# Designed miniproteins, single chains, continued (5): the designs that were tried, part 65

Each design is a single chain, and the fold is of that chain. pLDDT is the mean over its residues in the fold that is shown.

## One batch from the design tools (miniprotein)

Design m18229
Fold by ESMFold2-Fast:
Structure m18229 (fold): chain A 91 residues (1-91)
Amino acid sequence: VAEELRRAAERAGLDAERVERAVEELIRKYGEEAVEAAAPYAMMTMMAEWTEIYLTDYSEEERERLREEAVERATRTLEESARRVVAKAAA
């Protein structure tokens, strides 16, 4: 799942290494199954962020900041979704 999310980040023009590192950390914290179940939500977030950044008339400096924010938002979405999967499995 880390490689799949890294490729999604690369396609979205985001920092793929940072995303991969965050995914590996979340796998260690919540388990691979929970992160894998949450992966589609993170991918959708990255695609939505790419659309916003690319199709809006931003400066290059603004796009750099938006890309960083997009990584933070995608990894937050991944963690929140993984946490919900673990909570549901626990009872």
Scores: mean pLDDT 78

Design m18230
Fold by ESMFold2-Fast:
Structure m18230 (fold): chain A 79 residues (1-79)
Amino acid sequence: MFELLGYELVEEDGKEVLLLTLKHTESTGMGSIGFKKGDRLSDVLPEIVEQYPEWSGWVLAESTTIRGGESKTLRFLKE
């Protein structure tokens, strides 16, 4: 499971991009399981969608694992 550490809404090439920073709360052995390019926010992070339902349809473009903090940065695009 992941805990939301922060988010940032940015504009790239005239489109809104949502950047989420997550901390892994379970064993590091889980790796990148659960996040795949093309996943919708509602499918992978339903707890975040409960607080921010407007983001439910946003689509995962990239997932980056940050070493040293057991953190991930997820990049979502608005369709």
Scores: mean pLDDT 70

Design m18231
Fold by ESMFold2-Fast:
Structure m18231 (fold): chain A 81 residues (1-81)
Amino acid sequence: DEKIKEAEKLIKEGKYKEATKLYLEILDEDPSKADEVLEFAKKLAEAGKYEEALKLYEKIYELDPSKLKEIAELIQKITDS
């Protein structure tokens, strides 16, 4: 929870690379946080930080393949013109 709050603060401050690193650490420590980290990855994509969002989507898919459909739809939105 504290790391998630720190990552949200980093996103708000525009420190997207630092936030992405922290989100990856959160997933490595607690894979059950995948849903919370997925919401943050969506915010990264909304901010135009597609490389960072994709890294989190890939990690979440590796940890929880049941999210394939949702992640595929999110990636499609990134590639949508």
Scores: mean pLDDT 79

Design m18232
Fold by ESMFold2-Fast:
Structure m18232 (fold): chain A 104 residues (1-104)
Amino acid sequence: AEGLRRIAETLKKTAEESENEEVRRVAREGYERVMRLVDEGEAGSPNERAILLREAYRLIEETIEKIRELDAEAGEKAEKAVKETEAALRAEDGAAVRAILAAA
């Protein structure tokens, strides 16, 4: 699930721009836990993958919430960056489908 990795990386990078050390720590811990869940999901069975990837996405949302509780502006920036990354991933998927159809 490269998409979840990119979302987690975006969250970490956006939070690292914060001058609040607690925001940076929470984002770093969230990133590490998300990456671990994604790695475990990719190594597991199809059912384990589905469960762990869902948990990883929930953890991204939980991490944004924790950041917002510490710093509302940092939380808003993190949420916006995550949404923009999700939109880019959806656009990339659409482009891949269009490329396959054009080659057919």
Scores: mean pLDDT 77

Design m18233
Fold by ESMFold2-Fast:
Structure m18233 (fold): chain A 59 residues (1-59)
Amino acid sequence: SGAEAAKKALEAGADPGRVSTMAVIEGGGNEGTGFGATLAANMGYSPDEVAAMGERAGA
């Protein structure tokens, strides 16, 4: 699952912002957006930062 892959990436020292952005992209829209937002919130990102990540992924 994407959650398991994200957990392994974070355990390996991957940047949480990069992991969140990739989750949005790979989810192909709604599912990836929800997962990325949840991961970003758990890592302490603000709603404005999460919105910026979503806009960037949609461009």
Scores: mean pLDDT 55

Design m18234
Fold by ESMFold2-Fast:
Structure m18234 (fold): chain A 87 residues (1-87)
Amino acid sequence: SDFERALAYFQANYRTFSKLSEEERQAVLQRMIEYATELLPNAKNGAEDFMLKFLIHSERPERVVEASDEARGRAAFEVDLKLKWAK
């Protein structure tokens, strides 16, 4: 989906931030905000709408990307399994 593609784009860019100059980081952030703004009208549900708006208006959009990371998703899934199967 466009949302999944955008999320992957954001994650890839944030993983390289430590290697960018301050000026380069600002340019990348601006492009990401523009991309999120373009995607907002195409949000399929309230969760996608909320995430895109949070990225656009957040001073630290990388925190939203980190929260949506596969590792965090896996941890949440493991907790759910543990609660259901008592292990």
Scores: mean pLDDT 57

Design m18235
Fold by ESMFold2-Fast:
Structure m18235 (fold): chain A 61 residues (1-61)
Amino acid sequence: MQPYPHQEAILDALDLGNREGLWALPLDEMLEKVREHLRSRGYSEEAVEEAVEVLRRSFSA
């Protein structure tokens, strides 16, 4: 498996959510925390937006 920035961002977001209990937050607050965390880790804006979009679709069904 080749690591891609987008895939790494999604996995980092999932790890953060499990570690910090983000899944207990309202969706909007959860996505803001994920976006802020990924930006602080130096991910590209494309990777941040992809991770946020994946989580939004997963939790807003």
Scores: mean pLDDT 76

Design m18236
Fold by ESMFold2-Fast:
Structure m18236 (fold): chain A 66 residues (1-66)
Amino acid sequence: KKKEEIRKLLASPNIDKEKLIKLLQDYFGFSKEEAERIVEIIESLKSGNLEAHQKYLEILDKIEKK
């Protein structure tokens, strides 16, 4: 369930960064610093490249394991 929500957010090309930071903090308990780092990674991966998509999956797996 959590993985599906995150996957949907990461798949969107027009994600609001503020909303994503807030979701990471409020929903998963990440610190502001951690949430900002995750958003930086996500932003770098929004190029539409297959390699970027693979990294999105790695982020999803790490969040699910927590």
Scores: mean pLDDT 65

Design m18237
Fold by ESMFold2-Fast:
Structure m18237 (fold): chain A 81 residues (1-81)
Amino acid sequence: KKEEIVELGVKYGVPKEFAEKLADLILNGEDPSELVREYVKKNPELVDKVVEFLSALASKGYVTPEQFRRLAAAVVEGAKA
């Protein structure tokens, strides 16, 4: 399951290290919003790739609609910073 999330991230062009950290938080039932916000803030050129990756995670059921909304808000906040 973690391997599937990481492979999906790499396919959408996000760095493997970011995808691995995100996968660990999701699979442990932790909120990855802060990780996503800080990552987008430091890497604004990857915003589109992060959005596509998160959308793919939601479509495959790795995150709930409520989790996806919080992650989308974190992307917007990170991009503004």
Scores: mean pLDDT 83

Design m18238
Fold by ESMFold2-Fast:
Structure m18238 (fold): chain A 65 residues (1-65)
Amino acid sequence: MKREEEEKKKRKEIIEEVKELIRKMVNLNANEERKEIEDKAAKLLEELNKEEKIEVQKELEKIAS
């Protein structure tokens, strides 16, 4: 029974999904499409803890420039 491994994998998948959404946002021209992606990213970020959110913020900085 690998409940701890399952939770860790789920968190990693959420972090990866947020990174993908951020990369997609950087390439968008339309505010309406950006808003949809922002909403999806916000929902996923709520699943992450404080330290994981900081890691996503560092990746955002790296992707933005």
Scores: mean pLDDT 71

Design m18239
Fold by ESMFold2-Fast:
Structure m18239 (fold): chain A 94 residues (1-94)
Amino acid sequence: MLEEAKKLAREILEDKERVFKAIEEAQKENPAISQESVEAMKKIVESGEIDEILELAEPALEELVEKGEVTRENVEKIVLGAIAALAAKKKAEE
């Protein structure tokens, strides 16, 4: 259910060290992710803007629920995408 997926996403976001590691691994798998983007994403995680990240993640989490693919790995990927989207939004406001 969406609320269970959101709870898992909150749990992932509370483990900041693990999220930083996941961001770094995502950059290794996709070199198009710039070092500037990695640093911006890390800043978002450090800021504790969990509710804003979850709001951006919600549509993708709903799709995950509909497909029956609510796993920690899939939720983490969605959370990383939401962090990247929030970082890009904050940069556009500067």
Scores: mean pLDDT 80

Design m18240
Fold by ESMFold2-Fast:
Structure m18240 (fold): chain A 107 residues (1-107)
Amino acid sequence: SKLSEALKKVVQAMLRVVGTFTDAILKARKAGDEEKAKQLEELQKRVNELFIKFMKALENKDIEEAEKELERLKEIREELAKVDPEVAEELEWGIEQLKEAIEIVKE
């Protein structure tokens, strides 16, 4: 189904984005930058929560709610760019995958 295709895309994007956060957190800790690691952990938690809310909205075909969660992810991306531009770029890619998932469900 179109919904199954869209959800698979969201899950793959979530796994990749979360993995990039984990790698960045470990790198920050290895460098002794506990403040950056702490900031990345908090942002990762918020991103995870929004991906889950987005998936639930998409499963319910609640496009308006899915788009609201997408806008919240864009706000976090702006905060993330100040902490780690490379992780922010990965989240930007993830956001584009979520936009494509909405378009698949609209078909």
Scores: mean pLDDT 90

Design m18241
Fold by ESMFold2-Fast:
Structure m18241 (fold): chain A 70 residues (1-70)
Amino acid sequence: MTDADIEAALAALEARRPLSERERRLLRLQAEGFRLVQNGEDQSKIDEIEDEIMELDPSLTREQVEQEKA
């Protein structure tokens, strides 16, 4: 899976329904994590992507929503 494949998958999903910026970020991170696993990359890189996905969980993105409305 390449960056172009990820963007193509996001475009296909957006053709069915609009995606928020947060949803696009989460999907990109999930796709990147999957790519790292498939390529046999270091576990430390996979853990880093998983940490970013957890940061983007709804409870942790509340600050971003507040900044956008300020």
Scores: mean pLDDT 65

Design m18242
Fold by ESMFold2-Fast:
Structure m18242 (fold): chain A 66 residues (1-66)
Amino acid sequence: MKKLIIIADDDEEKAKAFAEKLKEKYPDAEIIIVTGISREEALKLAAEYKKEYPDYEVLLVDASPL
């Protein structure tokens, strides 16, 4: 099963660095970076992707909490 990973963070540079690490671990994963949205909006976005791509394992990662 392919992974679709959504990274939500207010810091675009931090989100990109995290995406690179995830891409090394999951090279076949599709990674989407979203900045400037709330956690609630990020969860809604993840739900929409899961609806559009039911064959993907959709994961939401909040990179703000360490």
Scores: mean pLDDT 76

Design m18243
Fold by ESMFold2-Fast:
Structure m18243 (fold): chain A 93 residues (1-93)
Amino acid sequence: SDLDRKAEILAKYNPDLTVEIAKLFLELQEKGVPMTTILELERIHRQALAAARSEAEREAIRERFTRALRELLRQYQPSDSDQEIIDRFRALL
């Protein structure tokens, strides 16, 4: 799909992103989540990875963020505010 191709390109040029996480961010954008909100979720992800002290911790963080983003996408409503989306995401981590 076009989303799969875009996710592969994003992950190729953004080493902190897996293809799956990149695809989830793109799917949130397609559902109407503002780019500013998506960038804040990405910032939270990058900060978590930067705090990791081992590759095992980075893998665990990526898995946790993948699950949180899938659940966020499943729960998303167009009436959700930016702050509600961010707060829900933090609660899912």
Scores: mean pLDDT 88

Design m18244
Fold by ESMFold2-Fast:
Formats: structure tokens, sequence, C-alpha cells
Structure m18244 (fold): chain A 69 residues (1-69)
């Protein structure tokens, strides 16, 4: 992923985490895993554990869409 794609994916992960009922602090931690470390695998796992599998699936589809560019 490019830096711009990582930023977009991170922002998407942040919004998904908030929709899933996570705090802003938890949502930003997930965003940072994507934007600073590139750890989409860890971000997806945290979304599944903390928000639910549906949010992890939405995140995975967004990552797949961005990688296809």
Amino acid sequence: LTPEQRKELGEFAYELALEGGLSEEEARKIQELVTKTGRGDAAGALLAIKAGDEYALKFGEKMKELKAK
C-alpha cells in the first residue's frame, strides 16, 4: 500500500472501530497499526475481537479494494 492508501485504510479502520463501539483511544490504536506499522493483519484481528467479525470483514474488503489499484 502507498502512504495515501495506508492513510485511507487507517481512517476507514478508525470509523469502523467507532461504529463497533470502541473508544476513540482504541480506534486510534487500530488506525496507527495501519498507518505507522502497516500491520493490517493486527488491525483486522483487533476489530474482530473488540468490534465483531462483521467489522473485520468490512476492513478486509477495503484493504482488498485498495490493493487492486
Scores: mean pLDDT 81

Design m18245
Fold by ESMFold2-Fast:
Structure m18245 (fold): chain A 70 residues (1-70)
Amino acid sequence: MIEELAEQARKRAEGLSRKAYEAFGLEGVEEVVRQAEADLEAARARGDEAEIAATQAALEAAREVLEEAK
């Protein structure tokens, strides 16, 4: 189910972003956001609805951590 894939991706990205912040500060989270943006663009280019939903959820989670970190 697309919703489950998006939720799993969101939680994974949130955890990775928080660990990046602990290890590297704001710059670490910015790198996670850049990777998530690239992943979303690749998913959109493929037109895979489930992959687009998952990568979008991951990007949103990473951006939320970035907003909290600054």
Scores: mean pLDDT 82

Design m18246
Fold by ESMFold2-Fast:
Structure m18246 (fold): chain A 87 residues (1-87)
Amino acid sequence: AAERALEALDAAIEAAKAGDVEAAKEAIKEAMKAIEELGEETGQYSLVNGALFLLLVAGVYLDEGDIEGAIEELERAKELVREAAEA
């Protein structure tokens, strides 16, 4: 689950950098599914819920055209996913 979540987050960041908001949102949905599975596998619900919240915020930034804000939140979500996988 962690590897799939990180792959989806990387895809979302790349799509956002390319200005492909639709692809970025689709990758965020895939990341959300993988992060939820990571929570079930690890029991690290605090870190997982934090990552999911950051993905919701990134989606709002994408809707408002704040690509830089979206990328910052996606990078923070990647850090929480790594911490959850290591715990």
Scores: mean pLDDT 83

Design m18247
Fold by ESMFold2-Fast:
Structure m18247 (fold): chain A 96 residues (1-96)
Amino acid sequence: SELEREREEIAELIEQVLKNNDEAADDELQERIASSERVRELALEISLERQLERLRTEADRETMIANLERMLAQAEEQGLPQSVIDMVRAALEEVR
């Protein structure tokens, strides 16, 4: 579907930003986010999934809890989609 293609494109841009610190990819990602609420929500969900996976494999428990609590506070303060907030809460519940 078109949504699946868009999600794959956003995931690729996020990976290029996170893995290669690619400024051009970051610029394109920010432009897409600014132009579409759907893209913003997808980018947030994909970015969060990747961050949570990283935290589970490379951070100690106390650091993971602190990072998840900070992420939850930031998501709530920024008014991020409920799906994103719920993902952080679920991850925090698992590591308690």
Scores: mean pLDDT 77

Design m18248
Fold by ESMFold2-Fast:
Structure m18248 (fold): chain A 80 residues (1-80)
Amino acid sequence: MEAKEKAIELLKKAIESAKHPVVQQVIRDALEIVEKSTDLREIIMALRAAQNAARVAGDEEAYKYLSEAIKIVEEELKKQ
């Protein structure tokens, strides 16, 4: 699924840009869920958890990449 591949690329960029170790770990956990899961709702929940961690930590660059990944997956879910 092209949307899933784009989300994975954005998550990798989010990990590279993240300044806080806790944010990097939550994004890595979300990446594992995105790679293994076929449930778009589970994927969105994982991405939103990572996005919230980035927001709380003030990691704006990671937040931007995570927000873009969520948008891509949500648009895919709407097509179903």
Scores: mean pLDDT 84

Design m18249
Fold by ESMFold2-Fast:
Structure m18249 (fold): chain A 67 residues (1-67)
Amino acid sequence: SNLTSTLLEEVSSVKELSAEEKQKIVSDAVDFAVSYSKAFGELPLEKLVPLALDIARLEIKYVLAQR
């Protein structure tokens, strides 16, 4: 999906992350966005993509801070 492709591009740009870490971050962000959309009566992609990117960016910061 466009959401997954956008997340993959963002996360793949972070050179310090392993392939497994990248896949997990993308999966977690997608799962969050889907769950959030269902809870709040379905958000359009225009609002859902920025939220998913924010979640991915927070998880990237968290993973890098653990090193």
Scores: mean pLDDT 80

Design m18250
Fold by ESMFold2-Fast:
Structure m18250 (fold): chain A 82 residues (1-82)
Amino acid sequence: NLETLESEFKKVYNEVLEEEKGKGLPDADLEDPNIQEQKKDILEQLKEDPFNYETLKKAARFVKLYLKVSFEDFFKEYKEAL
């Protein structure tokens, strides 16, 4: 159930937001191939094991720190990859 997965992902994302509250974002170049490869790997891991807490937490932290996009936009990409 994608609705349940979205709820769980958002819960983990909010946990990461609280943990990283007040911390600055790293100086990340979003066009960096290494960052793009990490994004692809995380999306693939989520597709294989969508309810794995550690994978969800890695994805949430990646969104928070590197992508500077909303949770909703990242999760939309994940849903399109299914």
Scores: mean pLDDT 67

Design m18251
Fold by ESMFold2-Fast:
Structure m18251 (fold): chain A 112 residues (1-112)
Amino acid sequence: ADVVLALSEAFGAFVARLHANPDLSAEEFRALAEAFLAEMVAAAEAAGATVTHSSVSVEERGSTVTVTIELDLLTAAGVPLHFRVVITHDNGRTEIDVPEGPTAAELRRAEA
């Protein structure tokens, strides 16, 4: 689907920015995450999707900063998609997790 491709391209650009900036403060990390979410929203809307929910949350625990980015949308065909990205940054080390959420493919498998 075109929307999934557009979101994948935006995510790739964001990962490149994170690798270029290993010593991010929590504030800088939040700003990059908010910019990335704005890019994902724009890409989804350009692909004909309606964004139903978007959020960025930042948690600090000692030297660890965890950013959670969530995006819920309806495709032009009316299919709900959920994207959730969790990024952990600790002392110049960045780890990216994309936990499985309900996606169109998962919903289709559950109906089979």
Scores: mean pLDDT 71

Design m18252
Fold by ESMFold2-Fast:
Formats: structure tokens, C-alpha cells, sequence
Structure m18252 (fold): chain A 135 residues (1-135)
């Protein structure tokens, strides 16, 4: 089970919706651009950053990471970038992070995510691998 889901990649929004329903996740963190695709989720508290989590507003990202970290231990992060996972793993040694990444993610980016996942006791799955676990 997961305490929260973070989605930062627009190509993973559909997979995020499937994961929320399958794992009965009640907390979802995203940005303003992805939020419209998640509005139909019932019984979910949706936290929306006014800026992208992956580019240029470190202050908004820090607020989301702080809110995510307060009492939550198990995270599912759907992303094409290590930035959110690295920041969260540096805040707490007690967090477990599983990542879901695009099937075409560059090997160097995947290696960074695998290092974060290993540090937290989690794993990295491609979207294709992850969707097989939902069936």
C-alpha cells in the first residue's frame, strides 16, 4: 500500500489514475498543468502546485515535499526526473519510494532513480512493468 502518489510527467497521468484506484491512494500531489487530468478521481485529496515540480520553482516544490513528508512513509512517484525523489530521500531516511518511469527513459536518468530507490528500500519500474502489476 502507498500513503501518497506524486505525478510529474504528463505521459504518466493515466497510469497514475490506474494506480490510485488499484492501491486506493487518498493523497495525490501534482502541478497545475496535470491537475485537470486528475479531477475525476473520487475520494482523493489532490494537492496542486502552481508551478512545475521538475523545472524552475524550488519554493513551490519544497512546500509539496514538506507536506508529503509530514507523517507519510510510502510514496509512489510517477516521473521522468530524479529531482523530487532526491529531495524527499534527503529529508527522511524512513521513507520508501517506488518509482514508475517512461519505458523510453534515458539510462543515465534511470540509474539516478535506481540509486534513490535502493537508498529508500524501494524499486524502479517502467510504466509497462508497473501496469502488469495492476492486472
Amino acid sequence: TYDALVVTDPNLVETAKEAVKHYKIKRVYTDKNLAPGLKDLKGVKLFVSPTKLTSNNSRAGAHILLDIHMGLKRFLILTDTPDVGEALAFISSEIVIDFVVPDDLPPEKRARLEKIAKKTGGRVLTVSEFRKTLK
Scores: mean pLDDT 76

Design m18253
Fold by ESMFold2-Fast:
Structure m18253 (fold): chain A 83 residues (1-83)
Amino acid sequence: SPEEAAVAEALETLKAELPQLRALVEASTDRALLEALRKQLQDTLVMLGKLKEKVTDPALLAKIDELEEQIKALLELIDEKLA
């Protein structure tokens, strides 16, 4: 469907951006930047949850689940750095 095609494109864009985002989280010691990244990642999780509502393809659902787990891991790393 057009909705699932749009979801697939959004997921591919997010997958391409994740290595750079991970590197930024791992390298950063700036509290303000880490708090901004935390907000961005939380907003991304909300967006991924909404995308699941548009998807019936098990392969796309699995990709969303993988991306959610990667983002949750980054959020945990940020929380450790902000503690």
Scores: mean pLDDT 87

Design m18254
Fold by ESMFold2-Fast:
Structure m18254 (fold): chain A 115 residues (1-115)
Amino acid sequence: SARERALATIEELIEELRATGLPETEPTIETLEEFREMLETRSLEEVRLEIEIEIGVARLVAAVARVFGDERTYAVAELHAAALELVLAALSGDEAAIAAARARFRAALEALKAL
């Protein structure tokens, strides 16, 4: 089911982020844990909307950070957006979208680790 795919994806993302030991990943882990709770208690429509709003905010933060040359804030915001886009793709069940979002997440994580 869509809910089961999203929950499994969130668990995998939290484990990968925690494995880095980077404190900059903690806000993304907290957000993922909140969406895990929402997936158990709220409708899929409500959860999708909340994820889309959070992605929009993260992208705005990334754009502002890029303009001001704040490479660390940019990398963190890009990682945050990529992780949430992967959860959104998992909710869709589109295997091509999931694969593309997973590649974006890995690229964003490697960029942050390189700082």
Scores: mean pLDDT 91

Design m18255
Fold by ESMFold2-Fast:
Structure m18255 (fold): chain A 61 residues (1-61)
Amino acid sequence: LEELYEKVKKAVMDALKAGASEEEAVKAGVDTFRELVPKPTEEDKQALLRAINDALEEHKK
């Protein structure tokens, strides 16, 4: 679960640093999540949402 959170957060942050829009960065995170977890549980989906939100908040600072 922590590895999933960190990998998704990194994908979003890397996209934002490369100049991607928030929409493109979220897509990068979701694509990474789908590669790691083809059949996600509710816990996995919560980790995805948390990682995306935390990455977007971190980028604004």
Scores: mean pLDDT 79

Design m18256
Fold by ESMFold2-Fast:
Order: sequence, then structure tokens, then C-alpha cells
Structure m18256 (fold): chain A 74 residues (1-74)
Amino acid sequence: HMSKPLEDAERLLIRQMENLAKEKGLSVEELKRIAEDSLDSFLEMIEKYFNIKFTDEEKERLRERVLEAVEKIA
């Protein structure tokens, strides 16, 4: 069971990527780049905001799920 902050982070990132694809016409490769560039900083902000720490495994799992979702947007 993922922590609620991690689940919320995943949903928000995927929704933002879907909106960017729809409104801006960005390619899957551009969306992946944006997701990769923002993911680590976004997770760090969530950790500070909720006063929690994600494990390396949780961070990798979230990265995989977000990138997988971006691939399916195409």
C-alpha cells in the first residue's frame, strides 16, 4: 500500500502530463523529459510538506508508473 502523499503525487503528475499532451500537443518524448526533470524536485517538496521521507524504492516505483502513464497517452 503506497502512502497517500505518494498516491496523490502520482495522480497529480499524470493529470498534468495528460493536460500538457492535450492542450500543447507535446510528444511522448517531450512529456517524458518534463516528467523526469520535475519528478525529483516534486518528490522533495512533498517530503518536506508532509514531513515524511520516501524510500529509494518508492521513488523508483513512482517514476516507473508516471513514465508508463505518459507512454499510454500517445
Scores: mean pLDDT 74

Design m18257
Fold by ESMFold2-Fast:
Structure m18257 (fold): chain A 91 residues (1-91)
Amino acid sequence: MKTEEDRRLFEAEVLLAFAEIYLTLAKLGYSRPDANYDEILKMLDKAIELAEEARKLAREVGTPRGEQLVRDAENIIEEAKKLKEEVEKKK
């Protein structure tokens, strides 16, 4: 039977996976000559939102696995924020 800790880790992993998908889509969109900056910004905002929620859930667990997910989430947030600043400069 899944524990509450296992549930929170699973939810954090799912949120982090979606955050990474949004970040990847934003990077691909930004690499295009005809980049839609408004759509890219929306994808980056969603990636940050999902990664921040994942970080919160992983932090509540307090295990080595939870700490690893916190670091993974922080990396996604940092990459998304850097790309967001770059996109905003070109808008």
Scores: mean pLDDT 84

Design m18258
Fold by ESMFold2-Fast:
Order: structure tokens, then sequence, then C-alpha cells
Structure m18258 (fold): chain A 98 residues (1-98)
């Protein structure tokens, strides 16, 4: 549910405040300006985004790890670590809310 996702995101932000721009983009996928700012924040090109979208992920943690590899190549190691940590917190919280 939307309420469950908001609760999980709130807990993930407490663990990794660096996730704020990423979670804002996830909450508003139809907000073109927010999506553009997210890409600019990551330093990703349109080609980098297409490569990421072409990769199938089995879980939120796997998806975060694939994105983290791209971020590490750009020198954004702290953001990459925060993304994986946040995804792991979200997955754990999702299990608690079953």
Amino acid sequence: SKQLMEEIAKEALKASPALQPLLDAQRNPLDEALQKRFLEFLGLSEEDLEELLAQEAKSPVESARLIAEVLEKKGLTELAEALVKGAEVMEKKAEEYK
C-alpha cells in the first residue's frame, strides 16, 4: 500500500539521509522536473539510464546494487553505499509489515 511504502521510506531515510533525493524521485515518477534533478544529481546521462533500465532486477536490493555499480564508476561511492543500505532497510521493514 501507499501508506506502507511511506512508512518504509521514512525508516530508510533515518538510516541514510543521503537517500532523500532518490526517494523523492521514486515517490513522484510522473514529476519530470524531479526525475531530471535526480539524473543530474547522480551525474547520469540518458544512455546510462537506458542501460540501467535494460537490466532486470529480482529484488529492490539487487536493483540498488546495479545502480550502485554505476554510481561507483562515477566516483559516488558514499551514495552507492547509502543506496544499498537503504534498500536493505526497506526490504527488512517490508517483511516486518507482512
Scores: mean pLDDT 60

Design m18259
Fold by ESMFold2-Fast:
Formats: sequence, C-alpha cells, structure tokens
Structure m18259 (fold): chain A 81 residues (1-81)
Amino acid sequence: MVRQAAAAGGVEASDDKMTLESAARAIAKLTGVPLEKAYEAARQAAKDEGNPDVITAEGFAKAAMLAGKDGSPYPIAAPPA
C-alpha cells in the first residue's frame, strides 16, 4: 500500500492526477464496465503517459472517453462459451 497517496488522496486531494485504483473505479462508474476492465484501461492510459502507477487527469479523460464512445478500447466478452 502507498501511505502517502492513500492518506493524502482520499480521492479528493488528487486534483491533477489519481492513483490507478481511483481512476479504475471512476471509469467503471462512468462507462459501466466491470472494475477489472476499468483497471486495464487505467493501466494502459498510465503506460501511454509513461507513469508507473499514477494517471493524470488527461489520461483518465482519454480512457473514459474511449470506453464510453462505443469504440471498445478493451474487449468486452459478450458471447458466453
């Protein structure tokens, strides 16, 4: 656990950037995808920005926009085996 980010953040001090956990939860709520899929989107956005475990507000917006635009940034398995 990251004490500094967790204690200082509280998901409100992170005004310009967020942890992957916070971003994943927000993306899941915004797009309605499962939390695990939101985590994938957040990690991909973070990697695109070059961050190890933090995503900026811009990266978050890009991930959420792609997920909500019906663009399928990550595979959504619909047909069950």
Scores: mean pLDDT 60

Design m18260
Fold by ESMFold2-Fast:
Structure m18260 (fold): chain A 65 residues (1-65)
Amino acid sequence: STAELAEALIRMAASVLGVEVLEIRFRGDHIEVKVRAKSEEVFKEFERLARKAAKNLGLSLTVEK
């Protein structure tokens, strides 16, 4: 499903960047992701990649730390 693909892409981005995924929630076409990152720069890079993946799948995204 689109949701399973979105979660896989988000988790892959987190793994590559060393970001810890604490929570992923789906609310219709909106994804809420809570993460822990070592720095603000790493967090922003993760947010950029996750937002691009969500947008390509027609989904909206919120990222919290």
Scores: mean pLDDT 88

Design m18261
Fold by ESMFold2-Fast:
Structure m18261 (fold): chain A 101 residues (1-101)
Amino acid sequence: MEKQKKLEEELREKARQVAELADKVDELLKRARENPENAEEDTEEAKKYAEEAREITREALKLLAEVPDASSRAVSYGSAAAVLAAGAEVNYLLTKKIVEK
């Protein structure tokens, strides 16, 4: 029981961190669309946030793998982090596409 609670708390916090990074990438995509002349700088910053979100998600998935009977709540937080990190990656790629035009 204690192990599940600690896992849930760590994954909830990691999901929160990934959500904040994903929001930052979304804002950078909006900025690049409004001011394409600055899109190269926005793209480099978006890449860093997307990479950080991916690393946090990788750590979250490793924590889940170490607990074979992980609670559905812990799995849900890990899944949320993975989905949000994937969204950040897509938004980074969309920002990069603005530079390539």
Scores: mean pLDDT 86

Design m18262
Fold by ESMFold2-Fast:
Structure m18262 (fold): chain A 61 residues (1-61)
Amino acid sequence: MKAKMEEVLARGRKLNIYDLGLALAQALWVLENKDVYSEETVEKAKKLYEELTAKFKELEG
């Protein structure tokens, strides 16, 4: 999971819908367990969640 989240953060919008869905799930997990993760990780997850939610809507048509 972590490796895929890092890959999405690096490549962003160049991944397919499966990878976007997986990264979105990872971001949600971090946000749901924010007290266990560092502030930096939570902020990255929040940013990723916002970006991926927008992209997922765009790709869904």
Scores: mean pLDDT 67

